# Designs tried in a protein design run: designed miniproteins, single chains, continued (3). Part 73

Each design is a single chain, and the fold is of that chain. pLDDT is the mean over its residues in the fold that is shown.

## One batch from the design tools (miniprotein)

Design m10528
Fold by ESMFold2-Fast:
Structure m10528 (fold): chain A 94 residues (1-94)
Amino acid sequence: MHVSAEFDTFRDAYAAALQLASDMVQKGLDSAEVRTRPPGRVVLTVTRGADGRAQLRIVIEGPEETKVYTQTLVPTKDGSMLPVDSSVEVIKNP
């Protein structure tokens, strides 16, 4: 099942990705994706991890470089997902 969710702002897309990470723990989904609408190309991919955790990968395409953020999401007592570890990789556009 492809979740084709598009948002006007990064903030809305990020909030949706956190909610999808929470839902994946409940519903047994392996991965989900949300995007911002063009011209800003941001793709957020949530992948189910071990022990109720999820991994969030954020790809931001810019004119000079692409930034890839990876965050580990852990469940809180109320079922919301909290980002803990964050890393960034910068890729020069070809």
Scores: mean pLDDT 74

Design m10529
Fold by ESMFold2-Fast:
Structure m10529 (fold): chain A 84 residues (1-84)
Amino acid sequence: MDAVLIEGVNKENGELVALLLIKDGKLVSYKIYNPDADPKNIEFTAHPLSGASEETIALAEKLVEKLNKEKVKPEDLKEFAEKF
């Protein structure tokens, strides 16, 4: 599957904050588990799925870099990823 799962985790307690699924170069699914998480404490990581293309991996890693730099609020993650 040409997809990468991006996980947002709270660095202080290890709790899952958000999941974003990038497939075929676009955001296809997302889930926010903790909308009240402090953006400063969220760390995003890309997890390539089996069969992910180099292009999809590179896109997801670049999105993760921007998410970690800009400290995006959980409620804004969908719009941020779609506009990326």
Scores: mean pLDDT 83

Design m10530
Fold by ESMFold2-Fast:
Structure m10530 (fold): chain A 65 residues (1-65)
Amino acid sequence: DRSVLLSAVHELSRLTSPLSDEQLESLVAALRPFGEEALPPLRELLSSPNPYAAETARRLIEALG
């Protein structure tokens, strides 16, 4: 469901601290079924003014690719 992907991206854009490795692993597992469809919104987050969002997006793209 695309709503899960969009909700995850939205929450990442609002991060006030780094995610734990366990939280990141859970997100990778949740996003993996979307495959290539997950990459465009994550690449958009790389340009986020929020450094926690940008770094988390980088790590998710690396884990999914």
Scores: mean pLDDT 80

Design m10531
Fold by ESMFold2-Fast:
Structure m10531 (fold): chain A 80 residues (1-80)
Amino acid sequence: SDKEMRQQAVFAGSTITSVILLNPDDEKLIEELTKIEKEIVEAVKNKDKKKFKKSMKKLAKLLKEKGYNEQAEYIEELLK
């Protein structure tokens, strides 16, 4: 449902903020995370569940590539 998608987006946003706060000087990581967050927000606004799921998977992939395996798994579990 749209409500579930919005709740998942809130959890994704909290995860993004936490990673940014742990890496405040990593401008490249902040840029990549904020770009994905904008994609998530756009998908929520457009009620595009397919685009939302793709953006969430992209977030999980980036987190895993940067060594945030627990955060990546958390995002993946939200999509199940």
Scores: mean pLDDT 87

Design m10532
Fold by ESMFold2-Fast:
Structure m10532 (fold): chain A 80 residues (1-80)
Amino acid sequence: SLDDVLRELEELIREALKGYPGGVVRMVIEGVRWVLTNLDREEAQREVDEFLDWLSTLKSVSPELLERIRELLERALELK
């Protein structure tokens, strides 16, 4: 279940960062995956909130895409 959510989240992050260099996209995906799998729920929640705030500043990220990413991140946190 968590692995399924992480796979779906990876695809949405790739969409959000379309046009960014592949190395940057990989680092972001690996960082988010690391946070969700290694930090406790409270620490992971703080990192997730900072990530969503950053995504909200990107002109390339629609409000609809941001909301889908938020929902998957919240689901991942619930599965910890």
Scores: mean pLDDT 86

Design m10533
Fold by ESMFold2-Fast:
Structure m10533 (fold): chain A 72 residues (1-72)
Amino acid sequence: SSAGVEAMLRYGLLEGARVAEELGDTELARKVRELVEQGDLESALALLLGSPNPRVRAVARGAAEMAQSMAA
């Protein structure tokens, strides 16, 4: 369902924010959480994919791939 896809993407984006925060990027984590709360999941995903940290980018990519898989 559309709601299930959005919930999964939201979960993955918030995990990306958590990982960014644990790695010291508190501003990235804050902005991602704000965008997710506003429902702007596309901007939140783009912001995480632009991270200099490969672990943050990997979480974001995983979230996007899982959402795509559920939408099929």
Scores: mean pLDDT 85

Design m10534
Fold by ESMFold2-Fast:
Structure m10534 (fold): chain A 92 residues (1-92)
Amino acid sequence: EEVEKKIKEKKKEIKEETDKLIEEAPKSAELSSASFIWSLVEKVKKEDKELGEEFEKWALEKSQQDGVPMSEFYRKYEEFLIEAVEKKLKEE
């Protein structure tokens, strides 16, 4: 129950951060695509290396496709980061 409260709080924080990133994406999409995606990958790797590597592989594959919206990368980042944090908190 204590762990569930911490997960809920972290999930809310991650969603709020992702929503802000999506809001800013239309202003900086071309400038942020490469370096920004790598910063998101690094954040996931900091919480869980395996999930970070999975996200990195997904991001590399998607970056080779034309017309992929930046919001898709942010939503996948949200998914992986939440999973990494939940895994870490449940293992405590």
Scores: mean pLDDT 72

Design m10535
Fold by ESMFold2-Fast:
Structure m10535 (fold): chain A 63 residues (1-63)
Amino acid sequence: TEEEEELRRLARRLGLELLKELRKKYPDAKVTVELVGNNIIKVTVEKGDKKIELTLDAAKLLK
């Protein structure tokens, strides 16, 4: 639907911006960003034995 397309575009833009900022801030860490479905953005930052995972719901940001 049009709403699903809007959510997908928003999630993609947010994911790309977050990826750029995290790679800039942590250049020696493994940073991955995944779009899960149309609205969930999963971010993983790994360095050595440390792993941080963040999950963002783009649908909640549109409300």
Scores: mean pLDDT 76

Design m10536
Fold by ESMFold2-Fast:
Structure m10536 (fold): chain A 92 residues (1-92)
Amino acid sequence: SFTDETLARIDELIRRAEEILEEMEKDPSVSNREIARVRDIIRGLQAIRDRLNELLAKDSLSDQDNQDEFKTLLDFQTLAQELDRIEERLKA
């Protein structure tokens, strides 16, 4: 299930990704490919937020809506893990 806490976590991760992007754009050693990937992650997180808000606005969830929620939360976890890996590489 999703809650307001999950949406707050997504918003915090978007903010963190935007901060990482700003630092990457200032660093000439960072590749345009990595910068483009973080922009894609931000767009993906925004799409996840929008989808969860759509589901939260419904009075009841269908079986398909429950499947979409589960998939959306897995996509969120995947993007969060990828962002963590990018941040660790930037520290190295």
Scores: mean pLDDT 84

Design m10537
Fold by ESMFold2-Fast:
Structure m10537 (fold): chain A 80 residues (1-80)
Amino acid sequence: SAREEALARLRALLDALAEALRATGAPPVLIAMIEQLRANADDPARAQAILDELLAYLESDPAAREAFFAAMRRLAEAQA
């Protein structure tokens, strides 16, 4: 179904982001949060709770925030 295809694509994007985070030397806690989001992608309430925790963590830790942006840039470059 279209929903199953969209969910599969979201999980693939989150897997790619987790790999980019590992490649850029991101903190393990940040990688774990992305992996938990991937595992709960089909549960909107749980996914939202994980996103809220992720945003709070990125706001509190400048090094984690830099690593996240570096990973996103790496992911964007890999899709070019």
Scores: mean pLDDT 85

Design m10538
Fold by ESMFold2-Fast:
Structure m10538 (fold): chain A 103 residues (1-103)
Amino acid sequence: MRVEVLSVEPADEDGKARVTVRLDAPEGAQVGAVFTDEEGNVLGSGSGAPARPGETVIDVEGGKPRPGDLVHVTVSRGFQALAHAVGRVNEDGSVELLEVREA
């Protein structure tokens, strides 16, 4: 499964960020994102976005990621995780892909 984390940007509303991912997923899959610091402490999360071929935008509430923080993207279908991607947030809000794992 192809999973790319493209960007993290602030939404118009305070305390909300948008994660843009590019992925291929089977029908009925959903995608979520979690921000963590370098030690793995959760800063914010968003889940339940329907996965679409191409670009999917996930709204994340809670902490805003800082440069060096991690974005974890999980593709799931029902209760099964299908793929997990990890990226690092750059100073410009772009994401450096570190890891992709398929379940």
Scores: mean pLDDT 74

Design m10539
Fold by ESMFold2-Fast:
Structure m10539 (fold): chain A 90 residues (1-90)
Amino acid sequence: MKKLVILTDESGVEEGKKLAEENKEKYDVTIFVVHPELWPSILRLLPEGTHVVAIASEPNPAAEALAKELKLDYTHILTSGEPRVVFEVE
């Protein structure tokens, strides 16, 4: 089963939980509720090809750049009405 990791701060917890519930049949889903500054450390622990959805009120360019270097599929959702699911699937 493909792995989906959801990274969110406190403001995106409910959105993250809904996304996890909707994707649990297609993906092995894990949610991390952590400060965005800690996201790069979590990304380094993930296998190549892991689908990552980040939910926060502000973008995280450092996490996006690192995810690209680690060959992760990274999508950022702003907590302001962005689409519920925006990640590239093979």
Scores: mean pLDDT 75

Design m10540
Fold by ESMFold2-Fast:
Structure m10540 (fold): chain A 96 residues (1-96)
Amino acid sequence: PLSPGEQARNLLTDLAGIVETQLNNLGLPDEAAKVRSLLLQAAERAGRGDFQGALEYLSQALSTVKAASDKANTDLYHLVRLEVSPTLSVLSQQAI
């Protein structure tokens, strides 16, 4: 069984690859690289028990995805919010 931090790390790492691919497919390689970096930073922080740091990086990643979705006229931000919702709940519960 994985710890909450290990589960969050794995989910955020997988999400980083998925979102990078989606943003590259939209022709936004700079935004793809930035979101990947932010989500991997969130994953590293979650994996080491820094849940507040993980939330801060995840918040920055979501802000970047929103700006990219608006720029590309897509609903990608809404889909990413749905995918990350369980992880956000876990990180928020552990941060307090």
Scores: mean pLDDT 85

Design m10541
Fold by ESMFold2-Fast:
Order: C-alpha cells, then structure tokens, then sequence
Structure m10541 (fold): chain A 63 residues (1-63)
C-alpha cells in the first residue's frame, strides 16, 4: 500500500506542475483518501487510485 501511496503522491506533484489548481489537487487527494478507507485490499485501492488519477489527468488535458 505504501508503494501505491508514493506513486499517487508523485502523480499529484506532476498534476501541480502541469497546471492543476490547488482546488483540483485537493479534490483528487480527497478521492484518494476515500478510496484508501473504503478499499478491502491493496489491489482494489490501486485500481481506484489509478482510475482517479487518470481521470484527473484527462480533465487537465481537456484545457
């Protein structure tokens, strides 16, 4: 789980560098924390984290 958290943190930093607002970063962080708390295992959390981060990256590219 620590490895997934590290990857998520790195990707959040990349989103900041790519121009994501602090508000958007907060929303993604909130979603990731929620996924962490509701996931049954590390694999489920990894899948949810990937989905959340990919969605955020896609929205940023739309601009």
Amino acid sequence: VEEVAREARERLEELRRAGASEEEIQKVEDQLVRAYLTSKDAEEFRREAERILEEAERRLRER
Scores: mean pLDDT 77

Design m10542
Fold by ESMFold2-Fast:
Structure m10542 (fold): chain A 74 residues (1-74)
Amino acid sequence: SSVENRMKALIDQLEAAAKEAEARGDLETAALLREVAKRYREILEKYKAGEISEEEAMEQVQELSRELLDHFLA
């Protein structure tokens, strides 16, 4: 699905960004990005299992993205 493909792309981007952060010694940013990627994977697995709707998955992704933004801007 379009949602599944977008979530997979976001997870891949976060994991790549975490690896780059770790390579430059930014362990705090690397840990945060990996935690966000893990939470996105949990949302994706619930969606694939039929436990949540596409709308619920998108709402959870938006909330997590807001939490991530708030962390970097605080």
Scores: mean pLDDT 82

Design m10543
Fold by ESMFold2-Fast:
Structure m10543 (fold): chain A 85 residues (1-85)
Amino acid sequence: SLSDLVQQFTDAVENRDWLGALEYLRERLRLLAEQSTNPKHKQSYEELVERTDEVIEQMRAQPERSEELFLQFVGDYELRRWRDT
């Protein structure tokens, strides 16, 4: 469920598993895109999934930058969330 994914995301962040946190966030965003009946919200979630995939790939290439990449992404995500809601 979406609630389970939020808990998994929180647990990953607490464990400093930045890659795992983004993988759970990606799955949540994918489900939100699938469930969205509003075309603008659907597109916004799909764009966030693509951006999350880019950051995950960067983390896999440079694991030492995972925390930095996560914090940059989360900052951008929160700003977008407040703008689009």
Scores: mean pLDDT 81

Design m10544
Fold by ESMFold2-Fast:
Structure m10544 (fold): chain A 64 residues (1-64)
Amino acid sequence: EEHLVESAELLAEELTRAANEGDEAATAMLEHILGRPVRRPATEEDLEAAKEKLIEALLEDLKK
């Protein structure tokens, strides 16, 4: 579980970085995770929301 939380945080950070660098695929993935359009540059609020949603989704998937 600890490793999954860490992986989700790293993924959110990498997606946010790539989206800010103009990666369209990373931007689309962030928008899918957040359920809304992403501002560019993505804010710390967007990053924290993405981390929270990814952790929540992973924990729910493991419960099934």
Scores: mean pLDDT 74

Design m10545
Fold by ESMFold2-Fast:
Structure m10545 (fold): chain A 99 residues (1-99)
Amino acid sequence: SLVDKLIEAIDQKQPLTALAIIEEILKQPDAPKLLRTAAVRLGLGDVPEIERIRFIVAIATGNSSIYYKVRLEYLAGVVNHSSLEEDLTAAKKLVEEVN
């Protein structure tokens, strides 16, 4: 399944592969449900739908500083996006910050 492939990419710390699988998930009619399933398996079931991609990708980087940055920005309410596409755009920027 796409969810199993996503979890594997995250486990292997492959954020670009995770992004490609997420883009494939977003083409599916049940994309929110698939992303929720992945989030729950990662312990992120309490994260709102429009934040899930960003958190999932942050974990996939394997970089704790990126994860803590995402968590703090979310808690501070400084991230303001209203769609899965905006969340995907924010997640792509996180990968660009990893060097």
Scores: mean pLDDT 82

Design m10546
Fold by ESMFold2-Fast:
Structure m10546 (fold): chain A 58 residues (1-58)
Amino acid sequence: MAAARGSRAALETVRLDPSVADKAGRLLSQLGRASYTEGFPASARIAEEAERLLAEVK
């Protein structure tokens, strides 16, 4: 659950600044797709953060 810590920090950021949430959501969405498609060589935690942030934005 080490990835969960990162995800929580990201969620807190989107709550504080909705403007930043939109940008972060876009970036994390791309990272999430890359991580999912490539497998997990990059970082599975990034994919989880992207999913969480994207869910908040959409």
Scores: mean pLDDT 57

Design m10547
Fold by ESMFold2-Fast:
Structure m10547 (fold): chain A 97 residues (1-97)
Amino acid sequence: GTEAERLAQQAVDLAVQAILLAAQAREALRRGDYETARKLLEKARELLEQAEELARRAEALRAPGDTLADRMVESARTLIEQGRAEIEELEREIERR
């Protein structure tokens, strides 16, 4: 693959990890462990910030007509948006309780 494809794949991987941490935070909240939930959400936000930077770098490096890199960047952006929405909902749950 190209450098853009490698960076886009790394962005996807980090976004997936952030979503998994958000799921763990949801379980921590379900059992009343607010401290663990907050720490997991903080880590998830850090991973999403890294994923966004990698996706931006992948876009900057992609060659015109690199449809694979384009699709991978789009996948990363979709996962980043999903992770952000899940984190924001869980943060609202913490504030509500």
Scores: mean pLDDT 88

Design m10548
Fold by ESMFold2-Fast:
Structure m10548 (fold): chain A 69 residues (1-69)
Amino acid sequence: MEVDLVSKAVDAIEKGDLDGLKESLKQLKKTLTKDDLIRTLEQLLEHAKSVGNEEAAELIEKFLEEVKK
């Protein structure tokens, strides 16, 4: 379930599907604790940077800043 949402986020990053990524991030926020969400978002950010998807990386970084409040 959480693994399925993470897999969808990873797939969206690799395909450049920013709308799919936004939806996956919203679902993760509803499913995970704040600490687990931050850890998951940091892992997704590293993945986005590793595949060179700067738009996905910026989107995830902005979402991380909102969650860390």
Scores: mean pLDDT 81

Design m10549
Fold by ESMFold2-Fast:
Structure m10549 (fold): chain A 95 residues (1-95)
Amino acid sequence: SAAFEELTRETEELARRIARSSLEFFLWFNERWKGEKRSLEELAEEALAFAEGVAVSLADIAARKLKLTPEQAEEIREAARRAAREAVEEAAREA
């Protein structure tokens, strides 16, 4: 349905924003607070793990509130995971 397609698109866009913000935060924290210096690759992996977790959690809340089918819920979770991964990979390549 058009409503489900719109929800999927909005979820992907939110997941991309969360992923980029997560990488920016980890890069800033590493620079500013000078813990053990980690590579861009390690920071990107950590940012991705965090962003995927948040995006999937938000997708699950939406699925529950909107009473989505199990198939629709999994489709949105997969879309969120994929969007977050792509956004982190793009941002890391640009850094």
Scores: mean pLDDT 82

Design m10550
Fold by ESMFold2-Fast:
Structure m10550 (fold): chain A 81 residues (1-81)
Amino acid sequence: MELTETQKEILLALYLSEKPGLSAREIAERVGLSVATARKHLNELKEKGLVESEVIDGVTEYSLTSEGAKIAYKLLEEKKS
């Protein structure tokens, strides 16, 4: 599965988050992206089955799928080594 560096950073931000889900704005702020760029990458990650979205209290929040969490964990191991 081909992931851009930015998509890897988004997966790590979600994996390391203290919250169960993050909005596109929160992800953009954590990764250093515009909200529009974050939404583009999140849509691509949803297409790959690595993230899912849910509307909670009128805000769209994104979380890792089981497959996305597995990939994020591997990326975290690579970054620590």
Scores: mean pLDDT 82

Design m10551
Fold by ESMFold2-Fast:
Structure m10551 (fold): chain A 75 residues (1-75)
Amino acid sequence: MLVAKAALLAKYPVFQGGVKAVLPKASAAERVELEAILARAELLAAKVDPTAPLSAEEAALLQQLEQYLQTLAAK
């Protein structure tokens, strides 16, 4: 899953843009959670070795970001 780490890094700006688009519709609690996930993703992106396989933690974070974006878009 080397490609998955590269995809996370490449999609990080897209996720940031997506979060900004949904933030106006988000509750206060959802904003706090999204900001925490974005901050964690930013730290992971800065420390990610693109040559190493995707970890389970990184995969879970990516899925969590996608779930949050879908949930807020549905509201």
Scores: mean pLDDT 66

Design m10552
Fold by ESMFold2-Fast:
Structure m10552 (fold): chain A 76 residues (1-76)
Amino acid sequence: SQELLDRVFLAAVRTLRELAAEHPEKSALLERAIEQIGEAYQRGDLDEVISTALAAGKELGPDAAARVEAALRAAL
């Protein structure tokens, strides 16, 4: 569903942007993840949007990973 893809994409980008603002030292890593998520979104690849966002959260640690997971689950 395009509506599902749109909701998940927006939740992923918003959450990673918030994390980038809170963790300036990780902003370059998070902005690269956001760019990759944008490319997956343009291809209609929901699985890649989800997996890329989760991987980026894990790179920041368990609290960030849980926050990304919660945001994506709420959008699903």
Scores: mean pLDDT 90

Design m10553
Fold by ESMFold2-Fast:
Structure m10553 (fold): chain A 55 residues (1-55)
Amino acid sequence: VEEVEISRSEYSDEEIKEFAREKAEKLGLDGDAVAEMLGAMNPRSAEKKHLVFKK
């Protein structure tokens, strides 16, 4: 498992989705599903977001 902390106030919603997709693909996960999940959340409601990717 890999945990990544991202500051949402520093990055746009689209940049965060792209970063999550790239990380997920490197770990062999479905990047599209991760991006969809982040899009469903209200990113502006959180200063930070922990992304946990499991193999």
Scores: mean pLDDT 55

Design m10554
Fold by ESMFold2-Fast:
Structure m10554 (fold): chain A 87 residues (1-87)
Amino acid sequence: MILAVAISAKGEIGVASTDPELGKKVKEEVSKAGANIELAKEIVEKFAGKAEEVALEDIDKLPEEVRRLVEEAIREAGEVAGILVAE
């Protein structure tokens, strides 16, 4: 199971997951929390286990499946300020 969350500077949220039901639930809870990276990490860890923040320059170094989900989350969020991944 892989979950990617992207948060924009404006508080817009993108979520992509190999588990669509988990992704939907995480997006709802992160949206309710006002979407900052610290609160998003706590929410992701509650539902998906350990979450790691990913630097923009390291996206190209991720495994193909993880990178695809991160790119999809970024597309949904827009101008990205933070990225989280849980496996």
Scores: mean pLDDT 80

Design m10555
Fold by ESMFold2-Fast:
Structure m10555 (fold): chain A 58 residues (1-58)
Amino acid sequence: MDARQQQVVQVMADFQAGRVSNAQLRARIDDVANDPRMTDAQKAAAVAAFRAQVRMNE
């Protein structure tokens, strides 16, 4: 819908495709999570995906 939603979707897609390293994903997620215009649902989805992947890589 808006640009913020599209950014979250793109970050998730890049992450799932393995095109972003854990460090790069963390930086992007931090940027997205700190955007006051982002919805709680968008932040929750991005953070959940990040946590799941970090656990798998530990």
Scores: mean pLDDT 65

Design m10556
Fold by ESMFold2-Fast:
Structure m10556 (fold): chain A 61 residues (1-61)
Amino acid sequence: LVEAQERLRTIPAEKIPVVLKAVHDMLVNGVSPEEAEKMLVDAGVDPETARAAAEIAAYHR
């Protein structure tokens, strides 16, 4: 979790809206962490940061 939180600090400001949408879809629409990670990578977020964001969102489920 600490490692994942540190990764989120490195997200470029331009990618914040897509990260927020993926996290929202996980928490509200039942999107799986694996699917959310894929959505973030498709939007241009690096795979390590995408996995960290999905991991943190899954922890809050």
Scores: mean pLDDT 70

Design m10557
Fold by ESMFold2-Fast:
Structure m10557 (fold): chain A 79 residues (1-79)
Amino acid sequence: MIEKLKKTDIEKLEKDNGIKLTETERKVLELVLQGKSYNEIADELGLSVSTVAGILNSVLDKLGLKSVEELLELGLKYS
């Protein structure tokens, strides 16, 4: 079984990649990197699943990434 990822240093990720995330984008990113599903993130943040997906797409665009898999790989460097 895959172990849960450690808490990611989002501020360092922002600095190293030259990006700035909104507070909501940081929360969504942290929960995704912790291995939470879109439904769990939506419930925790009081958002819809479609809103979570939209926020995640914005994060991917800011980082120049093509997929959530690439985002998870990047996140491992900051855990």
Scores: mean pLDDT 76

Design m10558
Fold by ESMFold2-Fast:
Structure m10558 (fold): chain A 81 residues (1-81)
Amino acid sequence: MKVEVTTSNGKTYTVTVEGDKVTVAEEGKGELTARLVGDKLALTITDPETGGKSTAVVDLKTGAVTTSGSPAITAVKVSPA
């Protein structure tokens, strides 16, 4: 599974989930932390310019997405990987 997260400052972060293995794309790897908590993928993004932190939680069973923080997360795209 591939998860792409876009923030209001125009940055896009990519995470690949294969079973229990989570891989963050090289672009933005220092700015994004990703972890699996049960069936949920928890993402935290730290903007290096402002220090602001944004979070997204993606439920891998239901496809539900919850976002919070600043810069605002404007898009979350989930696709097969």
Scores: mean pLDDT 77

Design m10559
Fold by ESMFold2-Fast:
Structure m10559 (fold): chain A 100 residues (1-100)
Amino acid sequence: EEEEKRKREIAEEVRERIERAQELLDQGVKLAREGKEEGDPEKVREALNLAVAAATGALVAAQTSKEAGIKEEYERARELYRRAREAAKEAQEELEKLEK
């Protein structure tokens, strides 16, 4: 009853966090591609920052979902965290190559 209401409220907050993190990741992936194609280290650095922010948001969403027992949101947040971490790693490696 009260737990169900609390879970719904948390699910809404978590979905909003996942959406924001996904938007940051999408922006980061786009900037990383553009930065690579143009040889622009500033775009790649911004892509790295966005991917790191996305990973942080996804991690918070995953922790909140796990604590609340919200399996669907937890799985989405975990997958988003994995993708965001991978994107950050790729952006960092590309930035190092561009900056020597």
Scores: mean pLDDT 86

Design m10560
Fold by ESMFold2-Fast:
Structure m10560 (fold): chain A 84 residues (1-84)
Amino acid sequence: AKEAKERMIKEVLELAEKLKKGESLGALFEFKGVEIQFEVHYGDKKTLTVTNLESSKVWIIENLDKEGIEEAVEKAFEEVEKAL
């Protein structure tokens, strides 16, 4: 659990850091058999969209610093654990 969260945070942060204006970059993760999609997009500002592909729940985060990404990943994991 902790190692999976740390890996997701690191990968999403790396995507956000290398993201150029007009780009979208994504990563797909699996936690306890549930697929979670993270997509970073740089329009007028950087945004993160998190989708739980099992529940179709979607969250959009506009703070792409380490704290914002950590909160987004934690929320995604809590939604998976809540459904178990």
Scores: mean pLDDT 80

Design m10561
Fold by ESMFold2-Fast:
Structure m10561 (fold): chain A 100 residues (1-100)
Amino acid sequence: SMEEIERLEKELEEELEEVREAVENKASGDEIIEKVERMMKKLSEFVEKAKEVDPERAKKAVERAIEELEYVREKYKDDSSVVTIIDIAIAELKKILEEI
């Protein structure tokens, strides 16, 4: 439903803000990984529901998530654990983007 998609989009926005706040607060690599995993889970839930109803909205959400992950990667470029997880996440999202 549109109401469910709107709710999931708001929840995704909140998880994206949590990632941004953690980066700005210079959180540990482990905390960044935890926040990114939560965001990726919420993005997956949103995309699964939105892609069948509004594929352009789903695509835009994935593109925004890629931009946020690229920002995290640059800020944590000296943390090999963070960089590895982010590179895997970006690759996964780029594949999803091609399937929408």
Scores: mean pLDDT 89

Design m10562
Fold by ESMFold2-Fast:
Structure m10562 (fold): chain A 65 residues (1-65)
Amino acid sequence: SAEKQREALEALLEYLKRVLAENSGHDIEFSDKVAKLLEHLPQELKEFLATSGPEERLEYVEKLL
């Protein structure tokens, strides 16, 4: 649902901000928690996130909220 998708995007945004702050210079590690959040997102968005850099992911998710 749109509500679950928004909650997933908000949780993903907070995760991305935390990873950038704590792991400067490291790629985003998609943990089991992040994988579960991605289940609520469209396939096209998941593919974009998988192929994008950390800063691009953050900017894209911010634009969707």
Scores: mean pLDDT 67

